Designed miniproteins, single chains, continued (2). Designs and how they scored, part 83

Each design is a single chain, and the fold is of that chain. pLDDT is the mean over its residues in the fold that is shown.

## One batch from the design tools (miniprotein)

Design m6875
Fold by ESMFold2-Fast:
Structure m6875 (fold): chain A 72 residues (1-72)
Amino acid sequence: SLEEEAQRLIAEADELYERYRKGEVTPEEAMRGLARLQDRIAELEKRDPETAGRVAAHLQARYDELVADEQA
């Protein structure tokens, strides 16, 4: 379902950020992973713009946290 796809995208974003914080992936690898998730959100938006918007907001928050960590 679209709801299951949305929850999976959120979980993947959270897991990617956690791996970044643990030093298991580089900032560049994490940012690349988040960019790939944004492409998948764009496909979800064609079917459910409201659900895609919520997932995009969650991903943006993780991206902003990563950028802040890199600029600190």
Scores: mean pLDDT 84

Design m6876
Fold by ESMFold2-Fast:
Structure m6876 (fold): chain A 88 residues (1-88)
Amino acid sequence: AAAALRAAVEAAFAPLVPLREEIERLHEEKGLTPEVLRKLLEYLRRAREALREVLAKARELGDEETAARAERAIAEGEEAIRELEKKL
């Protein structure tokens, strides 16, 4: 169960790696521009969706600890999204 959930987490976040690398590159070249902030917002929204998939899988498997951690991470992500949207 634990190994299967770790694999699911890695698989859910793997598609986000290119976007993260693009954000890092643009930030190093231009600083915190509106373009970088919009891409960060896109990254956070996708990460929230990935966490929702992890939460659903943890609940399906009865992994209460992983479900609680995913719920907390989703709540923290939603707060970060709200703060970024206020700046855009």
Scores: mean pLDDT 82

Design m6877
Fold by ESMFold2-Fast:
Structure m6877 (fold): chain A 90 residues (1-90)
Amino acid sequence: DEEVKKKMLEILEEVHKKEKLSEAEILATKGNYKALVEKNYEEAIKLYEEAIELVREKLKESEGGEKEKLEKLLKALESQLKALKEVKEK
């Protein structure tokens, strides 16, 4: 049922707070692809750093629930960047 799947996806998007954060999340996803599929950790690190800077910039203009969403995403991205740097060099 397409309607049920669409509603579930909408709820998941709301729960994951992707509405305002999609650009940074796309950059992080590209970074994961570079690291896991291409083994290109240098490019993966750059993509994560770009995502983090984008989130930091948006945090300066954000308030209320949007700020909370961005702070949560920032912590997740910083944690993943640290892990990528630890596995850099194979």
Scores: mean pLDDT 71

Design m6878
Fold by ESMFold2-Fast:
Structure m6878 (fold): chain A 104 residues (1-104)
Amino acid sequence: SAKTAELRARAQAASARAADTVAAANEGEAAAARGTPAEAAEVLAAQAEALEADAETLRAVAEEARANPDASPALVESLENVAEALRARAERLRARAEALRAAL
């Protein structure tokens, strides 16, 4: 159906955006390694916030998919798994930022 196709397109767009955010986080971690500890902590904290925002977007799409009877359970599970992975990475980046801040 048109609604299911639109939901699938939105899910693909959200997943693509999450992949871009992961790439930006990889660049942020590399930049943090070259900066001062204070600059590194700020960059890592900002990337953690971006990953968390994308995780929330993926969860919102997953919730909408779960409410749609034509959406596959596999789609919902895939979106939730990606959101959990992004949150886990955000937690790790926040922990690194806090460790750097504690060393100041």
Scores: mean pLDDT 87

Design m6879
Fold by ESMFold2-Fast:
Structure m6879 (fold): chain A 95 residues (1-95)
Amino acid sequence: ARERILELLERGFAKILEILEEEDPELAETMRVVRDRLLALVRDPSRSLEEVLAGLEEVKRGLVDMAKREKLPRAEEIAKVLDELVEEIRRLVAE
């Protein structure tokens, strides 16, 4: 499960970063740090994969708040990628 979750995180964040590099390069750097932190959680067998899901939900909340303040025009697209990522990881964690 963990190796597949790593692949999902890498692909999902690559898509998010592609959007953010065009809209907000500073936020793109922040999201790279978030990605690396989540990858580290998955690689640590002592850490719960539920922490990865909680981290993704927290990122989604932040992006929704930015959309409400009109700070990020494509925030809804990024939130959708995060929703798909959360659903896929939940299926793997439920194994």
Scores: mean pLDDT 76

Design m6880
Fold by ESMFold2-Fast:
Structure m6880 (fold): chain A 85 residues (1-85)
Amino acid sequence: DLEEFEKEVEELVKKKQAELDKLVERVRKEGAEKLALELGEEKKAESQELIDRGNNGDFKGKLESMEELYKLKREVLEEAIEKQK
């Protein structure tokens, strides 16, 4: 069901974006912005692979790839904060 899938995507995006926004603020406060950009660039190919998998997947594959992409984004920000300290 496309409508049900769209609602799941919206809820996932809203929840995950709120979590990432908190980490972005922490990155800013710790002065880790440059390191976060550098680590993000290193993970660019992996991020693109996840995006491509989502674009070519069914609804379940799209949700799974989105969750993996948000996890990767979170890990990049968390690693930047840890390395900056």
Scores: mean pLDDT 79

Design m6881
Fold by ESMFold2-Fast:
Structure m6881 (fold): chain A 69 residues (1-69)
Amino acid sequence: DIEKLREEYRRAAERANEGDEEALKRAISLLYQGQLKLLKENNGDIAAFEEKVKEEAKKLGLELEEIKK
């Protein structure tokens, strides 16, 4: 449910704004999950999306596995 993912993202983003680094990682993970779901529902290129997310994660010092949680 994309609406549930959006609500969870809002809560995580609020905690991240308070300086919670784990909440920031959670917010990024929820954005990944939401975009992945939209791509699956619209027959988008999931492999290209995951490669782009992996490259962006490395630039931020994050592993893809941390985002996929």
Scores: mean pLDDT 72

Design m6882
Fold by ESMFold2-Fast:
Structure m6882 (fold): chain A 63 residues (1-63)
Amino acid sequence: YILKGEGVENLISLVESNNSFKAVPEKDNPNGHVYLFETPVDPKTVIEILSKAYGVEIKLVKQ
């Protein structure tokens, strides 16, 4: 799954503090705020937590 949204750069530090989540920045789009999310939890739960924490619109896109 891919997370897209302006200001999601602070997401990585929050996600990395939780051992259940892993976020990787998208290398193919250096001007985009796109992150690959690796997690064993339901992606719907991930987007809800992150969207609420940062007050940004985050969209999950299947790879």
Scores: mean pLDDT 53

Design m6883
Fold by ESMFold2-Fast:
Structure m6883 (fold): chain A 82 residues (1-82)
Amino acid sequence: SEIEELYKKGEEAIKKGDKEEAKKEAEKLIEIGEEAYKKGDLDSAVEAYEKAGEIYEKLGDKKKALEAEVKAGMLLIEKALS
C-alpha cells in the first residue's frame, strides 16, 4: 500500500540519518490518514497515523508522535464502538 511504501521510505531515511526526509514521509502519512478519515476509511486512517507516530518517535519529535498516536487511538475507539 502507499502507507507501507511511505513508512519504508521514512525508516530508510532514519537509517541514513536524513531526518528531513523522514519528517516529510511522516507528514505525507498524516495527510493520507486525514484523507482516509474524511472518506470513512478508518482502517487506513489508523494505519497511517500509527506509522507516522512511529517515525516521529524515532526522530525524537515527541509532540508530533503523541499527536499522531492520539489520533489513531481515538479512531480505534470510534471503530470499536461502531
Scores: mean pLDDT 87

Design m6884
Fold by ESMFold2-Fast:
Structure m6884 (fold): chain A 73 residues (1-73)
Amino acid sequence: GEDTVAEVARLAGVSQETAQRFLDLNAEKIRTAAEIAKELGVSLETAERLRDAYREVDVELGVQDLKAAVERV
């Protein structure tokens, strides 16, 4: 199955625990990279990589879902 936590962790270069905490925070409300860095206790650069990794995973899942929908026609 698709494991968003593991993929975000790999892309951002962080532990799965840190990726899970980031995803939990992201599910609660919109946050800036600075707010994510403060809440998770990571650098601003790491927080930005986490945001970018999540967006990349979300976009890739969306593209694959669209491709699967087209292939079903």
Scores: mean pLDDT 70

Design m6885
Fold by ESMFold2-Fast:
Structure m6885 (fold): chain A 76 residues (1-76)
Amino acid sequence: TKVPQEALDQLKKAAEAAKQGDSEKAAEYAKKAAELSKDNPGVKSLAEQAAKKAKQGDTEDAYKLAEAALNLANSK
């Protein structure tokens, strides 16, 4: 996959923060994961959506989107 390990680590942190209800940290980590995933449009899109939901205070959807991005990145 073209997703670097740093992007996977950021997605993991985003999901963990979202699960804890930390919308600010979830948005920060998801945004960083999206920036690192520019060569994988699917993972980038899911990470951007997770960041947007987290910024809106929707940590439940942010968590689901971050997990979906992790699953897509690891599906190779």
Scores: mean pLDDT 84

Design m6886
Fold by ESMFold2-Fast:
Structure m6886 (fold): chain A 109 residues (1-109)
Amino acid sequence: SMPPFPPMDVLGVSPLGSGVGNAYAAGVRKEGDKYVGKALATSTAGLLLEVVVEAETKEAAEKAAEESARAAMELLEQEKPEKAIEEVKKIAEKYGAKVKKIELRRLRV
């Protein structure tokens, strides 16, 4: 079964992909002179990783968020949350984005 996602419009993210019971989503918004990307990834075990990145361009923020969301979903499904956090940091550096937040939590099922 699919773990529940919060309403996507409230989170400022759009669904990008899913497997059986897991999903990932990302979105981008402009804040002042910078762009903020938000990534969400869930696992069938009910783990959720939330990532917020900041970049000088919309394209950098969007790519960092989308690639982070996908990688996090794959690694959380493998029960490797520490590797998911490390990979997110590496992806942010690849796109010149600054990590503002990484939060791992359990969803209530």
Scores: mean pLDDT 77

Design m6887
Fold by ESMFold2-Fast:
Structure m6887 (fold): chain A 82 residues (1-82)
Amino acid sequence: SLMEKVEKLAELLGKKEEINDEEIIKAAKEAGLVADGSEETLKTNVGLVQKYLKEKGYLPEDYPIDGVLDEKVLEALKKYAA
């Protein structure tokens, strides 16, 4: 489920102080967000993660759903993991 994928992503990234693009991609793959290795699949699934975090109050209500794992999404995952 999406919830299980978000929880795994939060566990993998939420305890890291510094995260690079390679670590983000690796964590997304381990969490099951990139099953086929496609950037399109990653972007779509990250967009679903962003919607979930907004619904749970970890991202601002005006935050755009752009499918990018940026610093704000990573901060939201860290808060979710806590």
Scores: mean pLDDT 71

Design m6888
Fold by ESMFold2-Fast:
Structure m6888 (fold): chain A 64 residues (1-64)
Amino acid sequence: DPERIEKVQEAARKAARYAGFSDEEIELAVQEAVRYYKEHPNASLEAIVTAGLLPAARRRVARE
């Protein structure tokens, strides 16, 4: 569903920006959120966004 994918991308992008992610980390979060949605189409938007943010958050911890 293209409209659902667009909502996932927008929500992940907004959440990542709010969390202070870099542009690169925002792009990663959006890509991972869309991947999670495709694998778990019945998941809540909150779960999808959280799953998308986790890889970028882990990379941030590894650099610090």
Scores: mean pLDDT 79

Design m6889
Fold by ESMFold2-Fast:
Structure m6889 (fold): chain A 79 residues (1-79)
Amino acid sequence: MSKKERLVLAAETLAKKAEEAGDLELAEKLRQIAEQIRNAKTDEEVEKLGEELEELFRKMPAPVAMEVILEVARAQEEE
């Protein structure tokens, strides 16, 4: 899996967790970041969007953060 694909999966997983927690605004923001990463034309854009995603990830509760990490790791093992 590419770095871009990993960031998209992480953003989508976070969006799903935010939606399940009832934070629809955060879920929408995370889905927008995922789409921006998919549409990024340069590695610099991917890095900047990845930094924004990491900023949001650092603010998440530890159990939610761990579940996102495990889901991304599982998808990467399926390569």
Scores: mean pLDDT 75

Design m6890
Fold by ESMFold2-Fast:
Structure m6890 (fold): chain A 76 residues (1-76)
Amino acid sequence: EAVLFIEYALALVRGRGSIKAVERAFDQAMEAAPSEKVREIIEKTKKEVLEALRKGDYERAASILEKGIKQVEKET
C-alpha cells in the first residue's frame, strides 16, 4: 500500500532519519502506487520533501509529507 510507505517516510523525518532512507521509502511508495495520478502526487511530494531536508528543515518536510498523505488518500 503506497500510503504506508509515505507514512514510513514521515516517521523517518520525525525521527531525524537519513535522507537516503527517506528516498528509499518514497521509491517503494511509487512502486506501490495504484495509479499514474497517485504516482505523480508521490513524486512531487518526494521532490519537495527532499528539498526541505537538504536545507535541514525537518518541520517543513513533515508538513509537506502530511499534505501528501492526505492527497494520496483522496485519490485512492
Scores: mean pLDDT 83

Design m6891
Fold by ESMFold2-Fast:
Structure m6891 (fold): chain A 92 residues (1-92)
Amino acid sequence: SLTEEVLALLEEVRARVLAAITDPAVREAVERLTEQLLKTIRENPEDVDLIISVLLAWASEVQELAERGLLPRELAREVIGRLTAAANRLAR
């Protein structure tokens, strides 16, 4: 399903972002946030508007991490691009 594809994308992106964060406190905060976002989608797999909101919220967090110098800008651009493309596909 499209929701299963979104979950797979979020898990892949989460792993890549966490691996790139060197600050342990920032990594823990991002890990907790992304775990909660994944849980929200798993508990509401048919709520398309909620899933879009989760994707955009995660894209915003990735942008903030890059602006703070906590994540490489190139990785952030790739991640944000993939998240926004998925949100656009869900919106139709």
Scores: mean pLDDT 88

Design m6892
Fold by ESMFold2-Fast:
Structure m6892 (fold): chain A 81 residues (1-81)
Amino acid sequence: MKLPSLEDALYTALRAALAIATDRGDFGGKPLTPEEFKKRLAELREQAKKLGISVEIREENGLVTVTATDVKGKTVSAVAE
């Protein structure tokens, strides 16, 4: 918690996860495949882990929730849909 860059990285990871979650939605001309979604999420998780952050995306009842947690146990979450 003493590093401002860690908190910025936490919120940056949250925003990136929200973008991936939004991109997973059905778009009329360009539907995303589950494979593409999985790839983007895996890449985000690897990059975030190097910064000490874990990322999770959940979809339940048409609502998409993204959660980011740092190595010190600080957690932030947002609903995208």
Scores: mean pLDDT 68

Design m6893
Fold by ESMFold2-Fast:
Structure m6893 (fold): chain A 60 residues (1-60)
Amino acid sequence: IEEYIEKFGEPLKKALERFKEDYGIEPPVSAIERAAKRIEEEGITDPLEIYQIIKEEFFL
């Protein structure tokens, strides 16, 4: 988790904090890893788009 926050910065941190507030848990590392790959591949920097990707990967 920390490694991904350092790589993607505040946008990822804000998305993870929002997910935790909405669902009461942090997404599992596997979901964060899948989300990180998509974020990097698509060049996504918007915290809201990152949040949507995290939700999609969480339900996979």
Scores: mean pLDDT 77

Design m6894
Fold by ESMFold2-Fast:
Structure m6894 (fold): chain A 83 residues (1-83)
Amino acid sequence: MLDEEIERLVEEALRVVHEALDLLREQGKLSAAEAEEYRRLAEARLRALREKMKSLDDEKQRELIEKLRKVIEEARRQIEEMR
């Protein structure tokens, strides 16, 4: 079920964004206000991406799912390196 997988990946991407913003805030690289603004923007962008992905055919959905997985993996790697 591609819609369920899209929902799962978007939720995972949001978790990664929240972890990154919390880490940057802890390191003093972002203010609390900046972190909140970036969080809001990320949530809006990921909601838009979710809607766009769901509107595409199965082939395009699979392509974007694979790309999003790679982006999430890279982001997690960067977060681990920053810890």
Scores: mean pLDDT 82

Design m6895
Fold by ESMFold2-Fast:
Parts: structure tokens; C-alpha cells; sequence
Structure m6895 (fold): chain A 67 residues (1-67)
């Protein structure tokens, strides 16, 4: 159905948006905190207490994207 095709296109778009967000967040965190691009969720969580409020927000978003 047309509705099923629209849902599939939306899912593909959402996946693309997620990939772009992850790339942006990794770039910012590498520049500001020197993290590796392959940092685990556990490693990201360990950075939270020492990060600035702005960086904490970015770290939390990246953790949610990797779940």
C-alpha cells in the first residue's frame, strides 16, 4: 500500500538522520574531549561526571543513538 511505502521511506530517512547525528556528535567529542570514534557506552558514561553541561548533553545523545 501507499502507506507502507511512506513508512519505509520515513524509516530510511530516520536512519540517515541518526547516522549524521552520530557523526556530528563524535566529531565534537573528539575535538573537545579527545574520545575515540569507537568509544563504548560504558566509556562515554564514565566521561559524564567530568564533562561540561554542553558536552554532557552531546554524550547522552550519542549513548542513546548507540543503544
Amino acid sequence: SAAARQAALQEEFDAGVKAVKEAVYITVLKKEMGISADATIEELEKLLPSASPEMQEIIKELIELRK
Scores: mean pLDDT 81

Design m6896
Fold by ESMFold2-Fast:
Structure m6896 (fold): chain A 85 residues (1-85)
Amino acid sequence: VEEYAKLAGEGGVAAGKGYKAGDAAGYAGGAIAAIGAAVGASLAAGKEGGEEAAKYAEEVAKKEGGEFAAEVARKAGEGAAEGGL
């Protein structure tokens, strides 16, 4: 759980550095991965469904690489909030 949050934070920092070095695409990709991991971590804090949501968000992020991944992460986050967080 905390591992996912930490990975998300590290990914965001690395992406930020890439952006400064002239890699804006890296920054965007890192931000999306960070959002997915953070949502997955919050979901996993209380239930098995969190693991499934995290895996799904990761797969979508790799395949679509963009807004679709963010949308999936957002939907998973909403479900977690409704379910008790």
Scores: mean pLDDT 50

Design m6897
Fold by ESMFold2-Fast:
Structure m6897 (fold): chain A 82 residues (1-82)
Amino acid sequence: MEAELQRLAEEEERLAERLRAAVEAGDVEAVREESRRLREVADRAAALLSRVVPPEVAEQIRAQVHERLAGLEAKAVAEAEA
């Protein structure tokens, strides 16, 4: 469990770096693609977490992460389009 969560955290860091590079390059398609991958990592992390925490807690964390990622994608797309 812990090792899988650690790998997902490392993948998230790499994807966040790629997202930033895409924003700096003005590549809107890359921004959307990396944002989608970040949500997939968040979903996988929430699925693993639901094995050790109550389902309500896992769902709350998932919902909060998705909301933050949606806001980040919107800002990243706007910055890349500028």
Scores: mean pLDDT 78

Design m6898
Fold by ESMFold2-Fast:
Order: structure tokens, then C-alpha cells, then sequence
Structure m6898 (fold): chain A 71 residues (1-71)
């Protein structure tokens, strides 16, 4: 459901803000596996985490949550 997707994205953003990139990436990967429309988000988050840019990665996830809530 949309609510489950948002809840898991919120968890991923929290993990990213805490610097826990591996767990956050697993959540976003799981979501992208279920909904391929989230694949661009996964690739952006993966690239930012690889650079240690956890805050920027969290902000990208939060932007996706806002887009989903405006539907």
C-alpha cells in the first residue's frame, strides 16, 4: 500500500540521518524491487551513500515522500 511505502521510506530517511547507510539501502532496494518506479531513487541514494553524503541521501528520500503524499 502507499502507506506502507511511505512508512518504509520514512524509516530509510531516519537511518540515513543516523549514518546507517547499509540498512537504509536495504529498505530502498526492497521498495524498488516491489515498485521499479523507485529505481531512480535507489540509484541516487546508493551514489550519495557511497560518497558518505547521508544528509543529502535523506533529503532525496524525504522529497520522494512529499511527492507520494501529494498524489
Amino acid sequence: SLEEIIARLERAAELLRAGIGDAALRLVQSLADEDPRLTPLLEEVRALVAKGEYLAAAERVEEQIRRLRSL
Scores: mean pLDDT 86

Design m6899
Fold by ESMFold2-Fast:
Structure m6899 (fold): chain A 73 residues (1-73)
Amino acid sequence: MLAEIARFAVELSKIKDPDEAFRKARELLISLGVSQEEADKLIEQGRKAVEAGEMSLTSAINHMLLKAVAKLE
């Protein structure tokens, strides 16, 4: 589980367009069993952090995926 999440996070970090990266991250979260509502909240938080300059896209994706994994188990 964790190793798969880490590998997917690396693949998402290669995407230059933030909207594309967050869209694919949302699909991953839902496939892992995160509810649509929770996935949407995590994506919104990540987008806001990147848009505010608080995090790079890669950092936001990694942070979001770690939060999701922590909530699942």
Scores: mean pLDDT 74

Design m6900
Fold by ESMFold2-Fast:
Structure m6900 (fold): chain A 80 residues (1-80)
Amino acid sequence: DEAKQRRERLRRALLELLETIYNMSDEEFEKNRDALAKRLAEELGITLEEAKQIVDYLRSLPKEVLKKRVELLRKADAEE
């Protein structure tokens, strides 16, 4: 089922991205922002513009919210 495989890839890519952003300093994020967006675009088959919006959105979230989202995605991955 292609739809299930796409959702699985999305969850894993978002989990890795969230963990990476959560562990980055502001300097590391600014330095790696374009690389993170490019990687996400390639992994998900989305445009670079869409990937940049996702990366910027996740970085705008408080670290506590990022941590909660990581936990939720890990739980969802474990149940699937």
Scores: mean pLDDT 76

Design m6901
Fold by ESMFold2-Fast:
Structure m6901 (fold): chain A 104 residues (1-104)
Amino acid sequence: MKKFAKNIKADSEFLVKVLKNILKVIKEELPEEKELQKKLEEVIKLLKENELSITESEAIGLILRIIGGVEQLILLKKLGAPQEEIEKAKKELLETIEELKKKA
């Protein structure tokens, strides 16, 4: 029990570190996406306060979906994809971040 609880706390810190790295990438590659940056900063703040809730498998799955969504949005913008496609990818990414926020 104590070993498992200690691992849960370490995972919480690791997830916050991952999200901070994602935020850094967004600030560098997507500097115009201010709403996306703000939403991710809100999630990082909540996760720092509520360590226990982020150890759920769904929280890890949501973080992986956020990583994929950020990579997709960066790629679409670099390739000059149609604005409609960029807006759809952005909406899906914001919805995934909001889902993670509700679970934190």
Scores: mean pLDDT 74

Design m6902
Fold by ESMFold2-Fast:
Structure m6902 (fold): chain A 105 residues (1-105)
Amino acid sequence: SQLQAEATALRNTLEHLRELLEEARRSGLDPRLVLRAQMMLIAAGGNAIVLRRLSRNDPALSAQVDQLLALLGETGRHIVAGDLEGALRQVERAIGLVDQIIAQI
C-alpha cells in the first residue's frame, strides 16, 4: 500500500539519520556531518508529514504519527543543542515507533 511504502521510506531515512549522527559523534562533532544530519532530519520530517496525511482517517495510527513527529522535533532540539547522544536516543525511539506502524499496516 502507499501507506506501507511511505512508512518504509521514512524508516530508511531515519536509519540514514542515525548513521550520520553516530558518525558525527565519533568524529568529535564534525560540522559537515552535523549539517548532513540536520538535512536528513528535514527529509524525515517531510516523510512523516506525508504519513500523517495518509493516516488522517485512522485515529490510532494518527496518534502514533503525531508521537513520531514529536520525536523528530525533539531530535532537532538535541542537534541544535550539540547533544548528539540525546538526538540518537530520540531517533532510536522514532525508528521503533515506525517499526510498530509498519507491523500494523
Scores: mean pLDDT 89

Design m6903
Fold by ESMFold2-Fast:
Structure m6903 (fold): chain A 73 residues (1-73)
Amino acid sequence: MSEEQVLRAADFVVEMGERAGKREYAEKAAEEAREYVRQGKLEKAMEVIDKASEELAPLLPTEEILRLAREQE
């Protein structure tokens, strides 16, 4: 996985948090992931992103998640 892919995933988590009403939580998770990217720890960054996504996904309809994913492209 590339640094660019991890940073894009962190941005996606922030968007999910905004839509779920959990922006502060999502921003903290994204910043933690970005800090791991700065340290070259891409696997740790993705662990943070995956955990945040699992927490936020149940709060959003599937259609909203798909819409956000399309807008990131």
Scores: mean pLDDT 76

Design m6904
Fold by ESMFold2-Fast:
Structure m6904 (fold): chain A 62 residues (1-62)
Amino acid sequence: SILEVARELLLDRSLSLDEILAALEAAGAPQAFLDELRAFGDDRLAREVLLGIEEIKRGLGL
């Protein structure tokens, strides 16, 4: 799933946000999801916050 791909990429601290966005786009991620990621910027804290949100969504079956 796109969420599993996103989780693996977001946990890789060697990747920039631009590299993560490019990989997710290549994997067929929705544009809305890419826009949300871009809105947080290339920041480690933003990546950790977004990962937390995605884990919550995953727990809820979204």
Scores: mean pLDDT 66

Design m6905
Fold by ESMFold2-Fast:
Structure m6905 (fold): chain A 87 residues (1-87)
Amino acid sequence: SKEFEELLKTQILGEAAVLHPDQPLSPELILEAVKHLLKKLEKLLQVEKKTKEPASLAEIVERLGELAGEPLTVSMLSNIVNELLNS
């Protein structure tokens, strides 16, 4: 949903501000923020406790969507990142 996409955008922007508070928003910073956020979410969701292998990006994103009660895919995340980069 739009509400979930806006929440995810807010979290990405917040992570970028934490990582480099004195830097303007850039494609590189957004991608770094997404990677950092996904690592934090993986730990919070305890995905690592359920598998012997490191969770894929797709698995983390899909599980995040499941917990939020919203469908979320890697393509949807890619679209969100692209919107932030073009804003």
Scores: mean pLDDT 67

Design m6906
Fold by ESMFold2-Fast:
Structure m6906 (fold): chain A 85 residues (1-85)
Amino acid sequence: SSVLERMEEERERVREASKVSDDAAWAEMNRMVGLVLRLSGFLSPEERQELVIKLNETQAELYRALGDDDLADYYRKIRDQNLKL
C-alpha cells in the first residue's frame, strides 16, 4: 500500500480509539508519529508534506476530542501553514 494509505489507516485508528479511551488514542497516535519518522527520509518533499499535514490534522482532532482546544488550534494552524507550501 502507498504511504498515504497507511497514514489514513492510522488516522482512522486514532479516531476510533479516541471514542473508547484516551490511552488507546495516544497509542495509535504514537504509531502514526513513528510511521512519519521512519518513512519521511525516503519520501519526496511533497509526499513528506502530505504526511505532516495528515499527522497535524490527526493531532488537532485528538486534542479537540480530549478538550484541549489550545493545542487543537495550534496543530490546525501548523496544518494550514503546511498547505500553503
Scores: mean pLDDT 79

Design m6907
Fold by ESMFold2-Fast:
Structure m6907 (fold): chain A 93 residues (1-93)
Amino acid sequence: MEEEIRELAERIARAAEANNMLEVNELVDEGIERLGVEATLEALRRVAEEGSRAQQLVARTQMMAILLKEGKVEEARAVLDEAIAAGLFDAPK
């Protein structure tokens, strides 16, 4: 599982940096189907912690969407609040 989570995180990070949102969505859906929701959230969390600004924004947006589908509204809010506090939604000056 650890290797599979790492591979998924790397694939999502590459797709996000390439601005390939179709591939990001396909990788997230594949991750949930093959590894489950928790493992896919862990892969996205790694991208959100280690990635570039663009990769972090994509990862946190995907995490929020998954958490909302699972009914974890407070966890989704925490991800959003953290992203806002980090300035990920601010326009570059």
Scores: mean pLDDT 81

Design m6908
Fold by ESMFold2-Fast:
Structure m6908 (fold): chain A 79 residues (1-79)
Amino acid sequence: APIELTDEQVAELERRFEEAFPELVKENNLSEEQAQKFKDLARGKLTGDDLSPEELEKFKKLYEKARELLLRWARELAA
């Protein structure tokens, strides 16, 4: 079933992600440059072709962890 979130719950989810992002970067051994590239990729400023194979591997792992956290927090907020 789709999870319906209020604008306030979406804002809280974004806040939690911003707080967790530096630790996710550190845990996945990303440099500050790689963390910036990940944000640029998410915003459509970069494509996968602009990334090294090593960066793609790290970004995939970071994305999977971020997705799990966001889905967990969304379920908690929707309860």
Scores: mean pLDDT 75

Design m6909
Fold by ESMFold2-Fast:
Structure m6909 (fold): chain A 84 residues (1-84)
Amino acid sequence: MVSLRVGEEDGEPVLEIDAPVDSTSRWSERREGDLLTLTLEVTDPDGHVAEARFTARLRPVPGGPARRYEVLEIEVSPVRPAPP
């Protein structure tokens, strides 16, 4: 069964994914100015579906650290069965 949870690393939210090997994933991206919204949907081989939505801000770093986006929040939806 697929499982998603939100953790924290260096003060930023991170997504932790536990999914069977034959799971499929789909994602979509939307950008609005400096904000990026990424939606991830993971379906396991037993038909359970888990969804996570990321909100990130573009952080320009001229000559600084290699990080391009700062993750502001991650929202995880409850795992649900696929319809029959």
Scores: mean pLDDT 73

